# Designed miniproteins, single chains, continued (5), part 73

Each design is a single chain, and the fold is of that chain. pLDDT is the mean over its residues in the fold that is shown.

## One batch from the design tools (miniprotein)

Design m18684
Fold by ESMFold2-Fast:
Structure m18684 (fold): chain A 74 residues (1-74)
Amino acid sequence: MKKIPVKTSNPELAKKLKEIAEKRGIEPVDEYISDAQAQAILTAYEAHPDLTAEELVSIYKVIKRAPEARAAAA
């Protein structure tokens, strides 16, 4: 079973991530994710709505490895 964090400080982003996870059969976990990382995942999904659950989790792993994405927003 693939898991994706859906908890973020922006409630709109959190809601959209949870909705995507539910639609793709990915288990939403109550694990914190930055707003920048959440937005990057949403942007990737919107560009490629046919992404499989496995592909979406792979994108999340790439985004999670980019800590500078948080610094670029500050």
Scores: mean pLDDT 70

Design m18685
Fold by ESMFold2-Fast:
Structure m18685 (fold): chain A 55 residues (1-55)
Amino acid sequence: SKEERLKEYIEKVKEILKDKPQEFVDAAIATIKDLYDRGLEQQVEDLIKALEKKK
């Protein structure tokens, strides 16, 4: 279940950043994985919302 939720966040980020360079996408995914592994799920959600606003 935790792994499934992380995959959902990663999929959302890939869709939001589909027009961005791959290195930027990779950095965003790495940040989300780090935050999620540290139990900072609210920070993951906040980051995704911030990226969505830039779209």
Scores: mean pLDDT 81

Design m18686
Fold by ESMFold2-Fast:
Structure m18686 (fold): chain A 76 residues (1-76)
Amino acid sequence: DKAEAYENRAKLAEKGAQKYQDISDELRKLADEYEKIDPELASQYRALADGYDQKANDLKTKAEEARKKSEEIRKA
């Protein structure tokens, strides 16, 4: 079922987004820990976290698109 294939793609993208979000959250915790000790390293961890947030958001967008395509196929 083509609709099921898009639903499965959406689920995989959602799972990937959650993993990237978890990595981002961990990097921000590391940044907070290093803020007083090494502000430059803390800034680097925040930049990495921002990158993972972007990857997570990109996957969330792909998941939404896949779910929309699944619904369109089911309506046909």
Scores: mean pLDDT 86

Design m18687
Fold by ESMFold2-Fast:
Structure m18687 (fold): chain A 69 residues (1-69)
Amino acid sequence: MAEELLQKALELIQKAREAYKKGNFDEAVKLYEEAIKLLEQALQIDPTNEDAKRLLEYAKEFLEEVKKK
């Protein structure tokens, strides 16, 4: 279900933020990319999910910021 994918994506984003704080940028990138895939899948199931859209925007923006390093 889309809700399960959203919860998994939130967990991955939390882990990505922790990896980033520890200086593990490669791990943070991988975790954000995985979260983005789950969020895109959730939006394919429910394209009106506003939380998934905003979380996807946040994850993409943060991933771009990490890659600038």
Scores: mean pLDDT 81

Design m18688
Fold by ESMFold2-Fast:
Structure m18688 (fold): chain A 60 residues (1-60)
Amino acid sequence: SMKEELEKKLEELERKGTLAVIQGDYKTLAEYLKEMAEIYEKLGKKEKAKRLREIASQYE
């Protein structure tokens, strides 16, 4: 389903985000957080999406 595809993408982005943190690449982390926020918005989790965008803005 579309929901399962979006959840799989979130898992991949979380993994990539963790690697970016380990490497100190906070600009790339910010990009992944924004992509995750878009997915959460599509899943109807608007408040979670808003929080992720706010966190991402701190690393730009």
Scores: mean pLDDT 87

Design m18689
Fold by ESMFold2-Fast:
Structure m18689 (fold): chain A 68 residues (1-68)
Amino acid sequence: VEEDAERAIRLLLSGDPEAIREALPHVKRVLASGDPLLEALVLMALGIGIANNDPAVREVKRELDAAA
């Protein structure tokens, strides 16, 4: 789960649309883990991408919302 958080943050902050999309399963595993610190870190990385109007990060966020 810690590896999923590290991978998700790295992929989300990469600036590469394909890498950002690959973050989705890692983000889902972190959110399912119930670890509040890892969840907060991953959500912070998502928030940075959304604030920068990154379309790939917005796609990941939309998929997460659909899965909830």
Scores: mean pLDDT 78

Design m18690
Fold by ESMFold2-Fast:
Structure m18690 (fold): chain A 84 residues (1-84)
Amino acid sequence: LDRQAQRLQELAERYRKLAEEDETRAKQIRADAAKLAAASTPEEAAKILAQADAEVRKLLSRAGGYKVLADAFEAEARALRDQL
């Protein structure tokens, strides 16, 4: 039971880390796209920003999924630790 609870807690921490990495990457993509768009033609800028927004949406959606998994694993680990 203790080892199973520990493994679930480690999985929760792993998924929280993955969510943070995706959120950090999303911020970086937006910043990079803004700089590139500022140096591009209006037509290219529109494409760059649209592509960046699509990629950011995918990363943030995945990060949200990772947070849900982390919460579920943490809850299960807590339930196992509370068993006699």
Scores: mean pLDDT 85

Design m18691
Fold by ESMFold2-Fast:
Structure m18691 (fold): chain A 74 residues (1-74)
Amino acid sequence: MEEEILELIHKAVEALRQGDFETALEYLKKAAELAVENNASERIKQDIIDLAKLFGRLYPEYKEEVEEIIKKVE
């Protein structure tokens, strides 16, 4: 399970790097959902939070969606 979450995080980072912001946000949201559903480790949850915070800083137009993801994982 955590391996699947890490794969989603990697896909989000790759999509962000390629400028596919909607896809990056979708993968990040899915990773957050799986982390909550499967009670993932604090390390995984923190990785999701850190990436979400970075995304929100780079693309303020997605700030509300990013804050929702962070609140869900916390």
Scores: mean pLDDT 81

Design m18692
Fold by ESMFold2-Fast:
Structure m18692 (fold): chain A 58 residues (1-58)
Amino acid sequence: SLEEAKELLKRLQEDPTDWKSLSELEDIVKKNPEDEELRKLYEEAKKLAEQHREELRE
């Protein structure tokens, strides 16, 4: 699970518009709400996606 979360973050770092990876990370965090490391990874991924949100429009 943690290894999968790190892989998903890496994919988002390479493609911040990869909403599928972000959604999978969100699902993992929801299943493990007390895991601080997973929450940190998700927050970082969410920030990356939000910064590059505009790239999806054109």
Scores: mean pLDDT 74

Design m18694
Fold by ESMFold2-Fast:
Structure m18694 (fold): chain A 96 residues (1-96)
Amino acid sequence: SELEEKKELLQKAQLSIMRAIQLLVDNEERSKVIEELELAKEYLEKAGKFDIAEEVERAIKLIETSNDREKLIKELQLILSRVNLEITRVEREIYG
């Protein structure tokens, strides 16, 4: 169904954001973090979540310009929380 496809896209975005956070925690290259966030942005756009995709785009720009890893991690955790909320909303539409 359309809702199940949307849930799958949101879960893929969730996974990419979680990977981006882990890469920042592990002090990996910024380019790898950006690659994961660009994937998350594409999945969010395909899911019709353009507002969250825009937040991911702002996070990418922040990663390019900031060395404050703790701040970057907190920003991504906030975006992850929004994606998790949207997954919960879609699941309620499928199962409720």
Scores: mean pLDDT 89

Design m18695
Fold by ESMFold2-Fast:
Order: C-alpha cells, then sequence, then structure tokens
Structure m18695 (fold): chain A 56 residues (1-56)
C-alpha cells in the first residue's frame, strides 16, 4: 500500500535497490525525507511517523 507519485516511487525503488538489506519502512522514510527536502512538507510528517515506528 504505497501512495507514491511516479517520481516518489522511483526514489523508493532506488533506495531498495541500493541497499539489499534495507526494510521497506526505511526505504519509504528515506523517500519521504527526500520529497520533503524538495518542498513536499507533508512527506516530512509521514517520514517522522515511520521513524517513530523504527526508533531504537
Amino acid sequence: MIEFTPEEKELYEEYLKNSKNISEKLAKMAAYFEMAARGRNEKAELALELAKELEK
């Protein structure tokens, strides 16, 4: 259940391919932070929610 634009999906897939051991949540979080850096502030909120679930 991934609500990505085509651009966001490409970033998510790139993170998954670049790190075989990365979880889907980590890849989504990385993609959301990247989108937030590009001006999509709502994606920063989604990244923070995922980070809370992955907190050590």
Scores: mean pLDDT 65

Design m18696
Fold by ESMFold2-Fast:
Structure m18696 (fold): chain A 57 residues (1-57)
Amino acid sequence: SEIERLESELEAVEHMKEHVEELARQGKLSPEAAAEVLERLEKTIEELKEEIKKLKE
């Protein structure tokens, strides 16, 4: 279903965010690069959550 696909995408993006945070914690990613990537991932997470809400009504 559409909801299942969006929920799967949301989970994948949330895991990507956790991975980026871990890379930043380990010093493998600069604070500036991490902040930029995390900002984009957070925006994607919010957009996916909003679409899921619309479908659930």
Scores: mean pLDDT 84

Design m18697
Fold by ESMFold2-Fast:
Structure m18697 (fold): chain A 57 residues (1-57)
Amino acid sequence: DEELIKELAKKYGVSEKQIRGLVQIARELGEEVAIQLATRELGLSEEQAREIIEKLL
């Protein structure tokens, strides 16, 4: 999990903290809310956000 977080952060040019926040939002509010926030706040595509969430959940 920690190694995957680091790899995804490097791959998409976001911080490990941002990825952890995204996973927490997905767990508490659902995947669709997390994807929407990732695209608006982190500049990720919907596909990139979905990959991060699905690999870490």
Scores: mean pLDDT 82

Design m18698
Fold by ESMFold2-Fast:
Structure m18698 (fold): chain A 90 residues (1-90)
Amino acid sequence: MSEEEIEKAKKLAVEAFRLLNQDINDPEAARRALEKVREMVELKPDPVLLATIAIGVATALAIAKRQNASPEVIKLLEEALDLVAEGLRR
């Protein structure tokens, strides 16, 4: 990846993590986080960055389940975790 692509991936990861920590019960926030995670994975960043996002998403998912968030939010967070996990397998 170019230096520009690496910096873009880092920025997307930070934005995704921030969104996941804000409104865990808001389906729009969860959908925005999923979209940022998708963009980040598409850039094929380093495994350490992917692992960091995986931990963040898994934590957000655990909190959402504990707080009885909507099924839509839980599904979106599970999709985000699956995307990061797929990236880590490569």
Scores: mean pLDDT 74

Design m18699
Fold by ESMFold2-Fast:
Order: structure tokens, then sequence, then C-alpha cells
Structure m18699 (fold): chain A 94 residues (1-94)
């Protein structure tokens, strides 16, 4: 579906923006175990999107958002929830 491919493209664009924001605070981020786990889950979610595992991507992004929120990274948590919503919309277009 052309719409599904467009939604996947938007998800990957948001992933790139998130990676850029993380790079700016790398030392601070790497000192927090919750943030490290959130980053691992976010990376797995992005991989799941690339592989078409959209249900798994939703779960991974939602869990990453929870961990970012608990660690006090509210903007990253919001971006993760946005990525989860886009993945969920992509599922509805299947």
Amino acid sequence: SPLLEELKRKLLELAGKIQELIAERLEEILSDPKVLEALRLADEGIRAVREGRLEEAVRLFEEAARLFEEAGYEELARLMREMAELARRALEEL
C-alpha cells in the first residue's frame, strides 16, 4: 500500500530526529540505566518498523516512552508515543 509505505517513511524520519536529539546529550544519557534501556527498546522498535513488524514496534515504542518518562525525559517520551501512534495507524491501513 502506498499509504503504508508513506507512514513507514514518516516513522523513519522521526527516528532520525530522535537520534540527533540524543547525540546532543550523549554523556548525560549514557549515565542513566533507564535511558539506556529506553534507547535499546527504541532501536528495536525502529528495526521492527523496517522489517514490517508493526504490532511489535507499537509495543516497543510505548515501553521506551514509559522509561523515558520515568527518567524525566518528557520530550523523548512524547516523540516515542508519536512513533507508536504512527505505527498503530500503519497497522490500521493493512
Scores: mean pLDDT 81

Design m18700
Fold by ESMFold2-Fast:
Structure m18700 (fold): chain A 70 residues (1-70)
Amino acid sequence: MEEKLKEAEERAKSKDPLKRAEGLAEVALLLAKQGKKEEAREYAEKAVEALSTVDEELAERFREWFERAL
C-alpha cells in the first residue's frame, strides 16, 4: 500500500493534467482506505479540479462517489 501511495504521489506531480488528476485521485482513494478522511478529502478536491479541466463529467462522478465514501 505504501509503495502504491508513493507512485500515486509522483503521478500527482505530473505536468500532464490527466496523469496529475489520476495521481491525485489515487492518493485520495488510498488515504480513504487508510482512514485518513481529512487528507483524502483534500486530495479528492484537487483531483476533481484537475479532472474538470479534461473531463467534467468524470470529475462530477468521482466527486459523487467520494462524498458517499466519506
Scores: mean pLDDT 77

Design m18701
Fold by ESMFold2-Fast:
Structure m18701 (fold): chain A 94 residues (1-94)
Amino acid sequence: MKLFEEGKFEEAIEELKKEIEKDPNNAEAYYNLGLVYAALSAINSDLSYLEKAIEYLEKAIELDPNYKKAWKYLGEAYKLLGEEEKAEEYFKKA
């Protein structure tokens, strides 16, 4: 089950990377890629995936500063990392 779920996330990551190759300014694709890595972090209890999620979510807001969902999720991600002050800054922009 777990390896099968991880395989589905790998497929999602590859498809999202293809979307980014077609349109490097696709903020939604970067946001969705961040969500996939956040899910991997939760399933594997591995915060290194959460760091990957943050990288992609930061890219989404760089491309679209009005992407409120990405700002909100970045706040939640930094809170999970224990960076409460940084989380609060992202929540203010959401």
Scores: mean pLDDT 80

Design m18702
Fold by ESMFold2-Fast:
Structure m18702 (fold): chain A 91 residues (1-91)
Amino acid sequence: LVEEVRRLVYEAVRLAALSLGASEEEAEEGARKAAEALARALESGPEGARRAAETLREDLREARRLGMPEEVIELLERALRLVEERLRELE
């Protein structure tokens, strides 16, 4: 789970940054930081997983508001589904 969410968030942030005119190097750096932060939240237990889900919901709302590419929206939706699925297992 953590590894798959990390990959999805990395790709979403990288593509979002590129769509906003960031360089490939800047996009990869931002993507790595975002993916690592979310992975750490997921690894910190149920409360961390809830924070990760809320962060992804906020990111998804902002991505839609900003008119981000469909690929970014799909990656964020998939990451959120995986985190919410895990939270249901922990409840």
Scores: mean pLDDT 83

Design m18703
Fold by ESMFold2-Fast:
Structure m18703 (fold): chain A 66 residues (1-66)
Amino acid sequence: SSIDGERLRAALEEVRARDPDLARRIEEAIGAQDAERLRALLEEAEKLGLSPESLETLRRVVELLE
């Protein structure tokens, strides 16, 4: 299973609109394939009030990196 790049871009843009530094850290964790770091960053992202679709997309990325 793979993640849709368009869906991932949309999720990251939603994070960036609320917290640009968190979006950068999420992108770095994805690039480093660091599931543990990404999971910790998602806990912070959940506090931003992201859409359920964006949270689902980011959680799916964690699953793919495990």
Scores: mean pLDDT 82

Design m18704
Fold by ESMFold2-Fast:
Structure m18704 (fold): chain A 70 residues (1-70)
Amino acid sequence: SELEELKRQLGELMKRAEEAIKAGDIETAEKYLEEARKVVERIRELGDDATALAAEKEIEELEKRLEEVK
């Protein structure tokens, strides 16, 4: 389903963002987090508010970690 594909994409984007943060690659991390937020919006549009909320919190945590390395 589209929702399952979006959840898979979201997981990959967050994983790549975390790897970029660990590597100190600020620009790459920002790009992946921006893409992840777009996927979260699409998941919410499809009616999975619980998944969207959980993912938003994970993205916020990654954004906080990114801010620490800036």
Scores: mean pLDDT 86

Design m18705
Fold by ESMFold2-Fast:
Structure m18705 (fold): chain A 65 residues (1-65)
Amino acid sequence: MTSKLTAFAIYAIALQIEGLVKDVRLLDDRFEITLVDDGEKAREARERLLRLAKELGIPELVIRE
């Protein structure tokens, strides 16, 4: 589980560096990700994050605008 959480965190940070995500937080075992104010970039980031979370089996993910 920890290695999958780490992989997801690295991916979320990569999206933040690319300007698709504004903030990434890990609270205990829950990810809270804040998307940028650009609707197209926010939609792209949301789709990518949800897809990866499903593939890795991330139990708790919260996405905010």
Scores: mean pLDDT 79

Design m18707
Fold by ESMFold2-Fast:
Structure m18707 (fold): chain A 57 residues (1-57)
Amino acid sequence: RWQELYDAGRKAFAEGRYDEAARLFSEALLTGIRDGSLTPEQRAQVEADLAAAAKAA
């Protein structure tokens, strides 16, 4: 599920693996959109975390 990908992305970000974090956040976003389980608030959070990881990479 998207939550597992998001949690993995947060761990990668905390470890300084920004390229890996951006990839995982991107996969979480696409998975959550595809299965329709993301709330607007959850989507905004994942998009913000993806943007932060991409800037840090």
Scores: mean pLDDT 83

Design m18708
Fold by ESMFold2-Fast:
Structure m18708 (fold): chain A 113 residues (1-113)
Amino acid sequence: MLTREEAIRQVEALVKAAKDVKVERNVPGADALITVDGSKIAVIDARGLTPEEILERLRAAKEQGATAAIVVSDDPELARRAGREAGLPVMVTDPETSVEDIVEAAEKAAKEK
């Protein structure tokens, strides 16, 4: 899984390469949704969630049009399995990363373009 610093750099690189970026908080199925050139990336805090709850959130994110997810989890294999079952590719970051860290990185990178 990615460290906090690696997750932030990946999000910044993705946003800087994009033409249009939109960030939404508290979306049904995700703690945040980052739209990058029409592709939607869900951000989910999976800390303390059961496998069933993680799967439910990933399925809801996919229903919102998410094409990928960033999942904060201490169990990367469980998060990846839930992603495969939901039909959504997942990038797992360690539990030192917060949803706010990812959202702020995306918003900052979007403003610096």
Scores: mean pLDDT 84

Design m18709
Fold by ESMFold2-Fast:
Structure m18709 (fold): chain A 65 residues (1-65)
Amino acid sequence: MEALARELAERYGLSVAAVRRIAEIVLRSTKTGESAKEALEELAEREGVSPETVERVAVEILLRL
């Protein structure tokens, strides 16, 4: 996960901390069955990035699980 977090942070112009937060949100969603959509949109707003950027990172993380 750490190496993946660095790769995605570099590719998408995010901090490693932001990528880790996205990973926490999507992993929790997969375990609980809750939608990650609202939490990911809030994160995008806080980090000043587009919701599309956060969604792409979330998809990349899910593909590596």
Scores: mean pLDDT 79

Design m18710
Fold by ESMFold2-Fast:
Structure m18710 (fold): chain A 62 residues (1-62)
Amino acid sequence: MEKSKEIKKLFEEAIEAYKKGDKKKYEELRNKLLSSLTGVEKLVAEKELEEQIKKIDEEKKK
């Protein structure tokens, strides 16, 4: 599905922004991603973002 590819790209861009320390860009992309989803899909995407952010934070502590 075309929509799924767009969602994946937004997810990847949000993660990249967070890795670079651009919190405002991350917040913008996160909001755009979550506003494109509804119900359970939104909750799943939000949780997946949180898990990726946790992984990045753990790697930065090393």
Scores: mean pLDDT 77

Design m18711
Fold by ESMFold2-Fast:
Structure m18711 (fold): chain A 118 residues (1-118)
Amino acid sequence: MGLEEALTPESLRAVAEVARILADEYEKQGRPELAKEFRRIADEIEQALADPSEEGRKRAVEAVSRFVELVGRLATSPEQADLAGELIRAAMEGAPVETLRDLVRKFVEAQEKAEAAA
């Protein structure tokens, strides 16, 4: 159950799409530093997809690991943690873009709610 075994081109494209949607959402919320981080992750995954070498695979694993770590760090409540897990799982399974957008919206809304309560 390593990330490397789960990483198909479809999964990588889904993770890159989720990262871009998260970047756009955080930019709209006045969090340009987070938007930049997610865009960097998406760009690294797209570069890895263009490189069929062992180094490209290693870059893909590193980029996906950074994505998982960043989403995990943003999940500060149990509700956010559940949504983060669902979002990561849906991306790794290559879920439709509409499903990924819905999960991103729910995750970001849960984060805003948690921050407002703190």
Scores: mean pLDDT 79

Design m18712
Fold by ESMFold2-Fast:
Structure m18712 (fold): chain A 66 residues (1-66)
Amino acid sequence: GAAEELAKKLAEYAGGLLEKKLKHLYPDAEIEVEVVNNDTIKVTIKKDGKEETYEINIKDILKIFS
């Protein structure tokens, strides 16, 4: 339905904002951003042979960019 379509677009928008910001903050790192579901984004940061993975709620991402 329309609510599910809006939730998907919001998740994709939040993921794109986060990826752009992280690439700006960590230009020498490999940044991978994955939409896990309509509420959660998974971020993987790879640098100097180390890999860190974080799960971030979409509401928190949008609050950072408000």
Scores: mean pLDDT 79

Design m18713
Fold by ESMFold2-Fast:
Structure m18713 (fold): chain A 60 residues (1-60)
Amino acid sequence: RDELRRAALRETREGVERAPEKSDEISQATAEALREGLAEGLSPEELRERIRERNEEVIR
């Protein structure tokens, strides 16, 4: 659980650094992915991949 929250925070930070103007959208996408990951029992690695994919869509 703490590992998932740490993974989400790390990916949020990296996304915001890449596109600071979209920080709210990135934070929202990360929060949704974290909620889903906790419900599905995803590993930290799987959660990071899902967050990165969603952040890429926002940054486009």
Scores: mean pLDDT 76

Design m18714
Fold by ESMFold2-Fast:
Structure m18714 (fold): chain A 69 residues (1-69)
Amino acid sequence: SKQDQVAALASEIARLVFEEGDLERARELIERLGKLGVDPALVEALREAIDRGDLERFERLLVQAVVLS
């Protein structure tokens, strides 16, 4: 399902951000969330949270992307 695809991608994004610190690769995968039909405003909010280093907000937004898919 779309939700399963978003959940799988979100899990990879979380690993890149929280375990590897690979923010460049994480940004590429955040754009792929948009291609899967995640709300453009939520995709933009995820980018902003990464840019600000607000990892708590980023985690909440990433969960929201899965739940709303």
Scores: mean pLDDT 87

Design m18715
Fold by ESMFold2-Fast:
Structure m18715 (fold): chain A 83 residues (1-83)
Amino acid sequence: MKVTTIETDSHVTKEWVEDGVLYIVIEGKIRNLELLKEAVEELGGTVEVEGDTVRITLPDDPTLAVKYTALLLRKIGDEIDKA
C-alpha cells in the first residue's frame, strides 16, 4: 500500500494502511508512553516499543482515520517535543 513518510530533524513518522489496519511507526522518544498506550488501546489499537521506535496499529475505520489519526499524531508529536 501507499506509505506516507514525514521526516524532521528530530524524528521520522511513517503511516500506511494494510488489510484494514492503520499502521503508524514513529522513530523518536515519547515522553509519556503509558498515556499514549492507553489512548491507542481505547481506540482499539496496539502499541509496541522497540528502543526509540514506537509502532502503533489502529482499526482502519473511516471515523477513526478521519477524526482521530490527526489528533493522535498531534498528541504523539506533543509528547515527543515537550521538554
Scores: mean pLDDT 65

Design m18716
Fold by ESMFold2-Fast:
Structure m18716 (fold): chain A 98 residues (1-98)
Amino acid sequence: EELINKGDEAFVNGDFDEAIKLYEEAIKKDPNNARAWLNLGFAYLAKGEYEKAVEYFKKAIEIDPKNILAHMLLGIAYRKLGKEEEAEKWAQKEKEVR
């Protein structure tokens, strides 16, 4: 979690590339860390790289299927891509996880 905490500090400071690097290192050490995948997706979302954000939010959900935030952020990323049908599907799934 130390690498994730450092990544979160970089993210808050607007250094998304440093945050991504730290989250990738956390994932390399523990590929089943859903928080690292979630935060990696969020950093890509903040950079406007919506396809990468979708990919990593899906990984977070695969590891932690009850993660409400991951479902919500995946819906947002799909809307940013103009994929309204997918966005609606994940918004509905977010309600089911509650």
Scores: mean pLDDT 83

Design m18717
Fold by ESMFold2-Fast:
Structure m18717 (fold): chain A 70 residues (1-70)
Amino acid sequence: MEVGTKAIVKFKKKPNFELLEEVAKRYGVKIEKLDDKTLLLTADTPEQLKRFLRTVEGAYDIEEVKNIVE
């Protein structure tokens, strides 16, 4: 399915993970740190994930976003 509840985000610079985790909680998104610049995002709904991704893209320099299709 084209719309998933998981995405991998790679940042151009190391983000403030604690700040991102607090914002993610408000959107119902879980953050898992894969490396210093890469996060796995998991949400209960695609809509929650999309809202959080818009916030992140507006606030941070993003290198890549990969939606995980299940």
Scores: mean pLDDT 77

Design m18719
Fold by ESMFold2-Fast:
Structure m18719 (fold): chain A 80 residues (1-80)
Amino acid sequence: MKELEELQKKIDELIDELTRIARGTVIAAYESGDAEAAKQAVLEGAREFGEKISPETAERLVERVQAAVDEAIAEYEKKK
């Protein structure tokens, strides 16, 4: 039971962390004009990583990363 509880906690924390990293990666890529390439890379990475945990985790992670990346792009464009 302890192992399962720790695993679920780590998965939730990891989803939050990966979502934050993906957002930062896309914002950083805007300076070089590679925002679309960075977006594709972080979405693919999220899918591959999530699939190693479960199909449900992969879908949750991809959806959260997609939303965060779209928000990051909108914020960066608003700043310019």
Scores: mean pLDDT 77

